# Designed miniproteins, single chains, continued (3): the designs that were tried, part 29

Each design is a single chain, and the fold is of that chain. pLDDT is the mean over its residues in the fold that is shown.

## One batch from the design tools (miniprotein)

Design m8971
Fold by ESMFold2-Fast:
Structure m8971 (fold): chain A 60 residues (1-60)
Amino acid sequence: DLDRRLRLLAVRVATEPDAPWTVAGAAAAVGLSPAAFTRRFTALFGESFREHLARARAAA
């Protein structure tokens, strides 16, 4: 369930990289604290949310 929510969030970031994404906003969207979000996102994707967002923005 949580892994699915994180994967859907990653898709949203890839499709809307120019949106005003923040760690706090992304965490709230999946129902986590910022600390829990950064831990779980890094565990699932092997990179931080900031790194993932920077990569998506570089591709746009």
Scores: mean pLDDT 83

Design m8972
Fold by ESMFold2-Fast:
Structure m8972 (fold): chain A 96 residues (1-96)
Amino acid sequence: HLAVLLEKLQAVLPKLEDLNFDEAFQVLSDIMELFSLALTLPADDPLRQQALRLIKEIFTDERKGRLIRHILEASAKTDPKMAAFLKRLNAALAEL
């Protein structure tokens, strides 16, 4: 359920700066799942907008998103799936 994943990510948001690598990688996996689910909704759907805003908050915060951004950017250099996700993510967040 998209709502459960939103709640889980909102709960971890204050702790993002304190995560270790394995925890940050798990959060990135949850973000990728949330992003995929949100894109199945219409562009004007409030849940889609809420999900994309939360993801934008995580990735644009200089400190809290640092490790997650580093993992994604490093993975995107060698994994075409991660590169495709990063491209789609940047496009979706630019429309907010």
Scores: mean pLDDT 82

Design m8973
Fold by ESMFold2-Fast:
Parts: structure tokens; sequence; C-alpha cells
Structure m8973 (fold): chain A 88 residues (1-88)
């Protein structure tokens, strides 16, 4: 069964890189869909998320909300809702 998860991130490139590697290496990766939402990071978090989506498009999807900052859900709830509806 396909499991869906949403992760919102702000300036966490190193943590995201480790998480992506762990998820991609997992034998059940094909049964997972992860939407990565970047709140406008400046440390390369967006580049790591884009690379993950490009390398594993069946598992990772990337969305950028520049200016949303550390809490995209609180700062841009309508845009987050639209992204979740699209992931349906």
Amino acid sequence: AVRRAVGSLYNEAALLREAVAAIAAHPDAADAQVLIIDGGSTDGTGAVAREAAAAHPDVFRYASLPGAGPDPVANAPERVRALLEEAR
C-alpha cells in the first residue's frame, strides 16, 4: 500500500541529505511517497530536495514556498493545501 508523508524544512540541508539517503536505501522505498516542502532555505536545502525528487521521482516530490520560513503550514496554509490536493 502507498504511504504518504509530508516534511516541511527550513535550513536543514545536512539532515535532509541523511534522511533522503536512509529512505532511498530502504527496501520498502517504492511503497512510500514523500512531499518535501522548503520554506525558502538559503543553506542548500532546496537543492538537496530537488536532487532527491530528480533521482527518485516515484518516492520524492519537491515544492518550494519562498518566504514561508520555518513554518510553511502556518505562514502559507492555502499554498500548502493546494500542494497536498495536487499530491492526491
Scores: mean pLDDT 70

Design m8974
Fold by ESMFold2-Fast:
Structure m8974 (fold): chain A 80 residues (1-80)
Amino acid sequence: MKEIEEFAKKVVEELEEAEKLENVAVAIGRRFALAGEVAEYALKKGTTELIELLSERDPKLAALAKSILEVNLGKEVKLE
């Protein structure tokens, strides 16, 4: 799905920018915001494909996005 690939690319680019940030608190905040965007995408599209795709690049971000999604759904989310 091209849409998921394009969104994953944008998230990876944002992660790379967050890694360059001088202020650690700002960098952490950006990572949390990105995890929220990934979780929102999963909620809106009804798919965990983006979280699964990102788990290969940044497993911590993927885990955070999964946790945000689970809190919003009120239930456990299974990947794969």
Scores: mean pLDDT 74

Design m8975
Fold by ESMFold2-Fast:
Formats: structure tokens, C-alpha cells, sequence
Structure m8975 (fold): chain A 69 residues (1-69)
């Protein structure tokens, strides 16, 4: 089964908030082990920091890798 996590972020998020979100998604991905998981973050706030954007990209890649294992 393919599971898509499409998350739209309307407010600016800190790096710590992004890491917390990533941990929650990683727990969900572990429960879906053996399924194809895709994670996408749509950041609507142009003031979002690049550090937080990088944290979100890293979280998405880690979540997808966990589900694929």
C-alpha cells in the first residue's frame, strides 16, 4: 500500500517544532513498515527559516527510509 503524508504548514515553525513533527511521523512510519511512504511538506510562510526547511527535508527522508526498511 502507498501512504502519502502531505502536510501544509501555514505558520512559521522552529527547528525544534520541525524535529518534533519528524519524530511523530517516524513513529507512524514504523507502524507502516513494509508500505511505500511518501512525505511532502508545503511551506506557505515565506518567512520560514532555511534551517527549519532543512530539518523538515531531513525528517521527510528519514521517515521514508524507516518505512522502506
Amino acid sequence: MTVDFDLTLRKPMSVDEARTLGRGLAEAARALAGDEVRVRFEVLNPAQSEATREALRAAAAEVEAIAAA
Scores: mean pLDDT 74

Design m8976
Fold by ESMFold2-Fast:
Structure m8976 (fold): chain A 61 residues (1-61)
Amino acid sequence: SKIENLKEESRRAFDVDMQNIQNISDNFGSDKIRNYFMSSMIKYHNDMLNRKISELKEKES
């Protein structure tokens, strides 16, 4: 389904972004800063996916 495709695309993009964050995490002076940045990225991808799913449902309903 289109929703399944959106979830798969989101997962792949999320995996790439999280890997990039991990690669630069050694430059963070604090676990708090690192965790905050990672949490922001998780929220961003979740918000994007939820918005795309909602828009798709509105177009198909």
Scores: mean pLDDT 77

Design m8977
Fold by ESMFold2-Fast:
Structure m8977 (fold): chain A 120 residues (1-120)
Amino acid sequence: SSALQKKIDEVEKKQKEIEDKLKKAFEAIKKKDYETALKEAEEVLELVQEVAALVVESTEDPEIKKEIAEKFEEVVNLYNQFVEALRNKDFKKAEEYLKELQEKVKELIEFSKKILEEKL
């Protein structure tokens, strides 16, 4: 389906933007730039939410909807832990949470691509 291919292309474009923003967030942490680290991580969360929405829109399967929601909740929980570490100026802990966030974001994107590709 051309519509499903367009959604896959949108996920791939968002994946590239997420990777670029995560890189900027890691660089900001190394510089102890609180404002930039927070902004870039927030924009990652927004892009991940958009990817999750594309999956939910593309399926009527309640189990797939549940799984994507659970993966997104894990991303949100790690984002909240990252923000708390930044507020405490614990840049080492913030970097550790950002690494875990990056892995969970990758899992969510890979799951999203799999679901969309299986419907082609």
Scores: mean pLDDT 90

Design m8978
Fold by ESMFold2-Fast:
Structure m8978 (fold): chain A 80 residues (1-80)
Amino acid sequence: MAREAAREAVEEAIKNPPTDEQAAEALERALELAKKDPELADEVGNAVGEAVGELGKGLSEEQRQKIGQVGAAKALEKLL
């Protein structure tokens, strides 16, 4: 399920904070995967945003953005 995959991916990215390069690569990958299933991509995007907002409250905005990008890519890879 999108919510479970997103939460797992966000938790992992919080434990292992992504670099700028990893976040950029993840964003590119997420956009590529979103073309295969746009409806699933919308669901994953919403679930990742919710998980980052809940779990990432102690993190900087920059870190939350990078975590969201990696979380979206990993969740989409798992579900596709």
Scores: mean pLDDT 84

Design m8979
Fold by ESMFold2-Fast:
Structure m8979 (fold): chain A 65 residues (1-65)
Amino acid sequence: MEEERALREAEARGDRAVNSLSPEQVKRIADSLLNAGLVSEEQAEEIKKNAKSAKDVARILRESE
């Protein structure tokens, strides 16, 4: 229990430092995906509004499948 909690906390710290994205960074990622033709305009807007990390972006992309 404590070991799992410590691992989860370490992952959360790593995600905050490395995978946490500002709204501006999320916008740039969404625009890049839209320009590459990997997402629709609506999907890019969804990413801009709801994604806060790279993991959120990946989850939204999977939903489009």
Scores: mean pLDDT 68

Design m8980
Fold by ESMFold2-Fast:
Structure m8980 (fold): chain A 66 residues (1-66)
Amino acid sequence: MEDEAIDRLIESFKKNYEYYKGKNPKAAELYKEAIDVLEQARKNKDFSAALYKALELYEKAKREMG
């Protein structure tokens, strides 16, 4: 159940990374960092700190997209 939610979030961030990598490199970089954080959390099962970090990176990406 938790793994499915994390997988869906990672796929969402991967789509944003692919979309922005040629249009807004800073936003793409932030999505890539968020993906890496969540993939590492899935391996280590340490989701609490990783989710906060991923949300922080997502907020930064949103500011770069604005």
Scores: mean pLDDT 78

Design m8981
Fold by ESMFold2-Fast:
Structure m8981 (fold): chain A 105 residues (1-105)
Amino acid sequence: MELIERINALLAQAAAAKAAGDLDALLAHLEEIIDELEKMDIKKYPSFVASAAIQVILNVLEYLRDHPRADSLLERGIRLLEEALPYLSPEDQRVVEALIEHLRS
């Protein structure tokens, strides 16, 4: 699965940028991850999309809250979670719903 491999590579690059303290590179990699997730067939890979979107959201909240583009990236990540939600298992739906409610409060 070429697209999943690409997203996993971008997640590794984002982790490396974070470790280096390069917040501009971190943001760029997180934006590219969201761009690639938005191209995915969410109905076919809902758990992968949800997991990757959660990782983006957590990195934005922890490291990029003061960045001018943070709100846009969070909104896109939350939208991907909402789009994946109906296709998740009941157990995963409960976890993701709780996260969305927390992020919107």
Scores: mean pLDDT 86

Design m8982
Fold by ESMFold2-Fast:
Structure m8982 (fold): chain A 95 residues (1-95)
Amino acid sequence: SIADLVAKGNEALSNQDYLTAADYYLQAGEIAFRQGDWESAARYFLKASFLYYKAGKEDEGFRTYMRIFFELAAQGKTDIVVKENVKISLEFSKL
């Protein structure tokens, strides 16, 4: 479930295992996107993107960000990406 993947991502993040946390959040975001939950999809893809960058996986971080941006642009929901990006940038400013 999304909740189980998010819980595992949160646990990995608390252990500063940024790559593992990114992978779990990405999986949660992919399920949310398939279910039409655009806000959760944006949130978890963006968390994954930031954490891939933190782990030194810059190309994967960039591709993850661009993927959710274009997927939500196709749905007319680019405002969701901008809003969630601001929220997550503030949340992760303390990492």
Scores: mean pLDDT 88

Design m8983
Fold by ESMFold2-Fast:
Structure m8983 (fold): chain A 70 residues (1-70)
Amino acid sequence: MAEKLIEEALELAKKAGIGELAKRAYEIAVKKFGKTEFVAYALMAFVYYLAGEYDKAKYYAKLALELEKK
């Protein structure tokens, strides 16, 4: 599931013209936190926010924060 979300986020970022920025953010997050659902949701929130889809960005940000509490 996490890998599919990451793939969707990176594809959305590429279509929005921020593919390189999203890739760099992902690489930094993976280096710090590993390949986790937290990183997948945080990346989705970041990409949707920059793409102007704020409701989706808030949704994925909430999912990332929920995982941080566990």
Scores: mean pLDDT 76

Design m8984
Fold by ESMFold2-Fast:
Structure m8984 (fold): chain A 86 residues (1-86)
Amino acid sequence: MSVEERLREAAERIREWLDANPDASVAEVAAQIRRILSEVVGFPRAELERWSPAQLARAVRGMLEHFGIEASPAAARRLDELEATP
């Protein structure tokens, strides 16, 4: 699988998780994004732990936009809350 294909799979999996977990806390959202990026894309966990919640939110939004994946209103709200976190 190419890096591009893994990034698309990660974006879809993140969107599905956000849709399934509308009541998830900012901390739970950040932890799950890091987990999916590590497991699906293969990013080192140490690198992902250095990413702020705001950086994670921007990365996810960029991935969703790049692949044309629509976030639900609930998923978009979770990403907005994550991006507002330092």
Scores: mean pLDDT 84

Design m8985
Fold by ESMFold2-Fast:
Structure m8985 (fold): chain A 84 residues (1-84)
Amino acid sequence: SSELEEYLANLRARLQAVRDAGLAAGRSLAEIEAALTAVAVKARDDYLKANPDLSPAEILELERRIGAIVEDVLAELRAALAAA
């Protein structure tokens, strides 16, 4: 849905901002990964709370798509660190 797409795009931007802030603060990869995971868990919980009528299949899709965004942001981080 368009609402889910917008929510996930906003989540990607938030995760990128958290990653970049962690890098600027000299945080370890493990600390940044933990911070990104915390943001993703909260984003999942907030979306579920806002959309109480979601089917189990829709919840699974949401979880998979959030996980993919976290993995993408972490892959970008690992690539940037390898290039430095």
Scores: mean pLDDT 89

Design m8986
Fold by ESMFold2-Fast:
Structure m8986 (fold): chain A 94 residues (1-94)
Amino acid sequence: FPPLKKPSEEELKELRKTVKKAIDYALQGKFDEARKLLVPILAFSNIDPKYVLDILKEDPRALEAIRRLAANAVEKQDSFGAALYLPLAVELEK
């Protein structure tokens, strides 16, 4: 398994801020804005995505937000978004 980077305290603080804003956007139905925040940290970051999942688990609203993002991605045939959000929804339901 390739060694993905552990975030610094500073990077972790910025990740929490980004994740919270993405949750807020998703719950408001602003799915494109939420996608713009989540795609870089989930698909184009050298930080292990497990840290993003841990941050999502800290927010009780995250499961509903990610479910809405996943449903919207499936409806719009956004296969890339669906591939990112569906596994997160499954992990948050545990």
Scores: mean pLDDT 85

Design m8987
Fold by ESMFold2-Fast:
Structure m8987 (fold): chain A 85 residues (1-85)
Amino acid sequence: MEELIKIYRDFVRFAAEAAKRIQEKLKENPDDEKVREIYKEFQEFMKKALDEIIKAVDEGNLEKAKEIYSEFKKRAQEFLEKLDS
């Protein structure tokens, strides 16, 4: 249980930090098509990942929760790399 709570907490914190960085860039450049597209794709990805990790936590599936968080971190990093390019 404690490991599941930790993973969920870490997921939420990481997602919030990534979303904040993308939102700040979008606020500075609202007409930037690239930033807008990254924001849209990230929001859709985050919503799906959040639903999946909540389900894994509800099921007590630590292995699945770890996989979801690992994949989320990897893909969120890709969004941030595109943002910094």
Scores: mean pLDDT 81

Design m8988
Fold by ESMFold2-Fast:
Structure m8988 (fold): chain A 66 residues (1-66)
Amino acid sequence: RYEEARALIEKAMNDAALAAGGKSATLDVETGVITVEPAPGVSRETLNAAIHDAAEAVAPEVERLL
């Protein structure tokens, strides 16, 4: 289901962003834009890499739901 796939991606990205030292991450499903709130001292590159890796890790599950 599209809605379930979206929720799964958003959760994975948020969890990855928090684990990498960010505050939160939000995915705009329509545009594919990811909005991330970094914590002080955390690089944007580090957060982007963690979020990208999380999205790739859940891709098979997302395709299964679609």
Scores: mean pLDDT 68

Design m8989
Fold by ESMFold2-Fast:
Structure m8989 (fold): chain A 69 residues (1-69)
Amino acid sequence: NSPLVLSAQAILNEIVSEATPEDEELIKLAQEDFENAVEADEANDTERVVASILSIIGVKEDIKARKQA
């Protein structure tokens, strides 16, 4: 497991821990992005790994923004 994949897993775990039932669809998207990051890492596609991690971070920011609204 690469450090980038481990970082993505940590962010995903944080998303899941802070999520509410309304966030179920966002959690599914973050899980799919994490799977894409793992596949890209195995393919040595660093650009795709970074793009997938940024997508997961975007989900975290969306949930955070919703909780502040």
Scores: mean pLDDT 80

Design m8990
Fold by ESMFold2-Fast:
Structure m8990 (fold): chain A 88 residues (1-88)
Amino acid sequence: SKELEEELKLVDRIVENLRQNIENSDLPDSVKQKLLKKIDDAEEEMRKIIEEGYKNNKINEAVSRIVGLVLRVIGDIIEEELKARKEK
């Protein structure tokens, strides 16, 4: 379906932007690797949520779950950035 393809492309765009922000940050390489893994895990989960939501006609539930997942990843990134700033 076109709608599923468009939503998966949106996930790709969000994930790419998150990866670029981490790679371009001043965070230690070990922290970058941990955050990049969290982003990879979140990408896989978001794809599954979207595919299941469209397959079962539960799109509103899928959107809510994706928002929650993205907010958790952003929260983890903010926490690591704040820790890095305290050590400067």
Scores: mean pLDDT 79

Design m8991
Fold by ESMFold2-Fast:
Structure m8991 (fold): chain A 63 residues (1-63)
Amino acid sequence: MESVENLVKDASSDRIVLANMLLSIGGMTSGGGTAEELRAKALDPSTYDEALEELRRMFLNLT
């Protein structure tokens, strides 16, 4: 139980939410490796902003 608190703090909710959104959108638009690549970017703090920009582009293409 105590280790769960540390995992929650280390794994930012925003990063996890973004990664899950990218997986969902990527699955709808490409159904392949692009979704996994974008998820990896979202989970990496150094590429988080790039993942946000990719999510915006995908969202605009869907709407």
Scores: mean pLDDT 58

Design m8992
Fold by ESMFold2-Fast:
Structure m8992 (fold): chain A 85 residues (1-85)
Amino acid sequence: SLIDELREKALEYAKELGVEDIVPTIDEGARYLREHPELLPEFIARAREQLAASPPKDPELGEKMLATLVLIGAAEHRRAEEAAA
């Protein structure tokens, strides 16, 4: 699935940068999007907007950064919903 592909790319990015402490957040975001796949286009749009402010040096890095931003954004949204409940 696209969500599993995004998770794979985000995990690879975390390992390459040595920031594996974000792995639980990546997994949280992926889980949230599997439960709410209708929200995926919105989070992709937000991530693309964030990357446009600082374009990546190469396309493969850009894909990993996009995937990471999508999943972190989804996790933050879930946490905000929980805090508002």
Scores: mean pLDDT 83

Design m8993
Fold by ESMFold2-Fast:
Structure m8993 (fold): chain A 55 residues (1-55)
Amino acid sequence: SSAARRAQERAELNKRAAELMTEAGELGMKGDVKESMQKTEEALRLRAEARAIAR
C-alpha cells in the first residue's frame, strides 16, 4: 500500500539523519566544525523530508 511505502521512506530518511547526526557529533568533538555543520545541515534536511511525508 502507499501508506506502507511512505512509512518505509520515512524510516530510511530518519535512519540516514541519525547516522549523519552521530558523525556530526564526532566531528564536532574533534574540532572539525565546518564538516560537523555540513553533516548537521544534511541531517536536518532529511528529517524535514521525513516530516513532509508524514503529513
Scores: mean pLDDT 86

Design m8994
Fold by ESMFold2-Fast:
Structure m8994 (fold): chain A 100 residues (1-100)
Amino acid sequence: SAMEKALEIFEEAVKEMLEAYRNKDLEKLKKIIAETVERIAEVVPELRDIVASALYALYTGSDIPLEEFEKYAERMLEAWRAGDLEGLGEISQEILKASA
């Protein structure tokens, strides 16, 4: 289904972002976000903005410890799999506060 395809794209993106985060490669993080937003928008256009917001929140949190970044990434994936878009937004806001 379109939603299953979007989930796979999001999961792959989060894993790639985690590797880029370990390497402190901000240019690669930006590229992953841009490519992922476009790929998901082609499958489920309605999710473009929420995906962009969530992935940019992870990018903004690039100064938090790796173990905390991993926990946020896992929570985002769980919310996404459950269809909990409100929870995804709340996690995004929590990351922004943690990185401030």
Scores: mean pLDDT 81

Design m8995
Fold by ESMFold2-Fast:
Structure m8995 (fold): chain A 67 residues (1-67)
Amino acid sequence: MFPTLFEQLLAAVRAAPDGVLSYAELRAAAAAHGWELSDDQIAAMDVDGDGVISLAELEAFIASLLA
């Protein structure tokens, strides 16, 4: 389920020294929990298109899915 996956991804972002995850790190974290994220799905989370996923972007994406 997306909510469970995203809670774990939020923890990974919070643990990151720069507070962001690269596309490769996001894929690796998702795969560790049995999820395969496509480039298109990851790009949808990258709202500003800078090539990394911030804590704020991930929280906003979760909120949009759980509302």
Scores: mean pLDDT 70

Design m8996
Fold by ESMFold2-Fast:
Structure m8996 (fold): chain A 80 residues (1-80)
Amino acid sequence: MEDRERIVREIAERLEEFTRRLAELHDRARREGWSFSSDVSLTLARRPGETSSFEGRGVVTRDGRVVDEVEERLERRLRP
């Protein structure tokens, strides 16, 4: 399998898993009336030697305190 295809597949799989966890966290926040925030960043390597990265975070806060969170981070360099 090409290195690029392997990396893209791994990132897609992690993104899917993170999205599911994020949805559950958001649903809980809505039920409890708590604040919810999320951030997701994705970069895909186009050339050998470049880095693909995925970073995601979801946070539930109550009165300025973190009550629950989900986090995912992945970095992979595309080999020559």
Scores: mean pLDDT 80

Design m8997
Fold by ESMFold2-Fast:
Structure m8997 (fold): chain A 84 residues (1-84)
Amino acid sequence: SSLAEQIARVRAETEATVAALAQAGKDAAAKAQAEIEAARKAGVSQQEIDDIQNQGKATEDAMVGGIVAASDAGDAQVAALEAE
C-alpha cells in the first residue's frame, strides 16, 4: 500500500480510539449523574454523594489521559512512517 494509505489508516484508527474514549468519558459522567440522582432519592449522606462525584471525575480524568496518550501514539506512528 502507499505511504498515504498507511498514514490515513493510522489516523483513522487514532480518531476511532479517541472517539471511543471520549464516548466512554461521557457515558461515565452520565452514569455518575444517574447514581447521584438515585442516591439523593434514597436519602444517602452528602459524603456518599461527594464520593460518587469524585469517582466520576477520576474516571473522566483517566479517559482524558487516554485520549492524550492515543493522540500522541498516533502522531508518533505517522512520524515514523513519514521518516521511512
Scores: mean pLDDT 87

Design m8998
Fold by ESMFold2-Fast:
Structure m8998 (fold): chain A 87 residues (1-87)
Amino acid sequence: MPTPSAEELFERLKAFFEQNRDTMSPEQLVAAAVAELRHLIEDGYPLEDIERLARMIEEYFAEHYPEVAAEARRRLAEVLAEARRRA
């Protein structure tokens, strides 16, 4: 099967966030996004696509969950540093 694009993966994550907005805390949504990025890194997903996906996730949290935007940025930066060390 063709590997999904960063944009396609982001749309799936966005749908997950929207479906779970009333059942999960913003901190839990950030944790879910970080876990997904770690799985993609472990599966060898391209670094450039990981970086693009992480940027889209950061922008989403900045717009929709400003209360956790700084935490999301920090955790995504940590995951990107991990991805770059593995590249």
Scores: mean pLDDT 83

Design m8999
Fold by ESMFold2-Fast:
Structure m8999 (fold): chain A 90 residues (1-90)
Amino acid sequence: MKEAVEQTYRGSELLVQARETVATDPRLAARLMVEGLELSRGLTLDEDQRQQLVDVAEQAILDALAAGRSPGEAFRLGYEAIMREINKIK
C-alpha cells in the first residue's frame, strides 16, 4: 500500500506547513490544513466540501488570532473546526 503511505506523509507535510503559515497567511494555512487532512485521512471531498472546510478553518484561525491566541493555538482551533465540520458531512 505504497500510495496510501505516500499520501499520509504528504498530508503530514502540508499540516506542518499550515502551522508555520497560520500567522502570516491564514487563508493559505486553512487551504493547506484541508489538503493535509484529506490526504492523511484518505478523505474523498468534492469541491464544495473542500471550500466549506477552508472557509470554516480560515474563520477559526482569524478569530483566534484576533483574540490574541498564539499561532499554535490558532492552528489547533482551525484543525478542530475542520474536524467538527467533517463529522457533519460524513
Scores: mean pLDDT 80

Design m9000
Fold by ESMFold2-Fast:
Parts: C-alpha cells; structure tokens; sequence
Structure m9000 (fold): chain A 72 residues (1-72)
C-alpha cells in the first residue's frame, strides 16, 4: 500500500539512505497523491542528507520532485 511505501521512505530517511528514501517517496506520490505533504517532508529530509553526504544524483532528484510538488 502507499502507507507501507511511505513507512519505507521514512525508514530510509532515518537511516541515512537518501536514494532509497527518494525512490519510495516517488512511488508513494504516484500511488496516492493525497500524501503529497508527507512525501514533501521526506524529500526535504532526504535532500538535506544527500547534500551532506555529497550524493549529487540523489540531491538533484529530490530537488526536481520537491519543485514538482510545490508548483502544483
């Protein structure tokens, strides 16, 4: 379910796995757009972590998804 995927995204974010957190968050957004605000929080946390870890690919992906959510 979308809630199970959201739990996985939060878990990866809490475990310093930004790429995993972003991947699960994107799947949540596709399955249940009503969870947009919760997905945004996960993506902002993952972006902060990706920047601190020097993970440029994950940081760019998170920034793109955050922009899409905020522009709607």
Amino acid sequence: SALDLLGAAIGDAGSFRPAGAISYAEKVLKEDPSLREEVLKVLEQALYMAKNLGDEKSAKKAEELIKEIKEK
Scores: mean pLDDT 84

Design m9001
Fold by ESMFold2-Fast:
Structure m9001 (fold): chain A 80 residues (1-80)
Amino acid sequence: MRSRVRRMYQQVRDVLDAQNMQSMRDYVDRMMAAARAAGVSNTTMYRWLQGLYTFYTTGDPSAVTPDQRAAGAYIADVIA
């Protein structure tokens, strides 16, 4: 579980860096740090990161699953 989150997080960072999405990369870094501090599950963090990876590699919002979108919304609510 922990290794999957770490690998997906690195893949998201790599994609954002390749696309010069500095503000989004900084946002993802802050969200991940806050989610970990708030005790968000590895499964929830993984789903959110997987959704981001899909969105930034495909450019298609419809490719992001409802579970992946819900994970992002949950993290945003918990760290608010």
Scores: mean pLDDT 83

Design m9002
Fold by ESMFold2-Fast:
Structure m9002 (fold): chain A 58 residues (1-58)
Amino acid sequence: MEEVTVTGVGATPEAARQQAIREALAIDPNAVVTDVEISEDPETGVFVARVTALVPRP
């Protein structure tokens, strides 16, 4: 398995997390999410989710 990190952005923490998870699954539909980190941009109110996932790739 290989570890990949993807990012998502959204108006809420949940939206940002969901976008990042969709990106991970687009890399490999068997991706397993292992870590989620969410940060907020206080100027814009936009949330950024950094998702780490394990994929069964060589």
Scores: mean pLDDT 79

Design m9003
Fold by ESMFold2-Fast:
Structure m9003 (fold): chain A 73 residues (1-73)
Amino acid sequence: MEKLIEEAAEAALEMYRQGKSKEEIIDTLISLGLSEKVARTVAEAVELMRKSGIEPSKEQIKAVLLSALRREA
């Protein structure tokens, strides 16, 4: 789980930097092994950060991932 969270957070951050859409982020996170619900939650958080003009930190994305995973359990 820890490795998946690290990989997903790094992928989401890189996709943010590349200007990828919410849908592209969801598809990538699902391909990494996340559920559709968790992938959507992370992608929505990244989209909100992009609209705010603030680059998210890896730790901030990891916090969103952990919160979404705990809600799913």
Scores: mean pLDDT 80

Design m9004
Fold by ESMFold2-Fast:
Structure m9004 (fold): chain A 55 residues (1-55)
Amino acid sequence: SSLQQQIDDLQQRGRDLVAQLSRALDEGAPQDEIDALQAQLQQVTDQIRALLKQQ
């Protein structure tokens, strides 16, 4: 279903963001970059939760 595809795509984006955040932390990236990645990860998590409630 299109709903399942949206969830799968968001889960993949979440994994990519976790990898980016881990790299940013390891490399000592600026706090604003870290904050932006954390905010994006939170948005993806919230979207997944909202879509799961529709099933």
Scores: mean pLDDT 87

Design m9005
Fold by ESMFold2-Fast:
Structure m9005 (fold): chain A 94 residues (1-94)
Amino acid sequence: DPEKEKEKELLKELSRLLSEYFDTLLNSPYLISKLEEKELGKVSLEEGIELAREELEAVENAKAGDELEFETVVIDSKGNIDKLKVTVKFGEPV
């Protein structure tokens, strides 16, 4: 089923992007805190992938003293994608 395979590939790409985003965030020497603010509702796989790419770019460019607010996505055990608003704080250099 070509549509089912396409959906599986999109889910795999989204999972990869989210993994890279979290790895980048957690390995940041400046990360102080991550605060999840609110749910914004369900989104499509395509929108989820675009959001994940934007988030990755934002955290890669973050500097000490920055406070970033962006929209992220989470995937549940059934493959449903939910959009969240998140604030991330980066500390001053020590």
Scores: mean pLDDT 66

Design m9006
Fold by ESMFold2-Fast:
Structure m9006 (fold): chain A 88 residues (1-88)
Amino acid sequence: SAEEGRREALERFLRLATPEQLLAILRTSPADFTQATLARLLGVSQATVSRTLRRGGIRLEDLPELLLERDIEEGVRLLEEGVEKVTS
């Protein structure tokens, strides 16, 4: 489904990115946020970025918000399922 493809694409981006790279993505201004910039930040080809966005039906400008939302959702899910790897 389209919703499943979007989820898979977001999970792929989250898997490719370190926490530092995710922060860099979230802090990139909209004016500078291009597929080429995202590819450099993730250390992948622009073709990989383009393909992943297309398969997920994701607009580039929406990606930072969707990544943040998905990362929060995944973190909450893991906590609810009893996976405890938190440092005080």
Scores: mean pLDDT 72

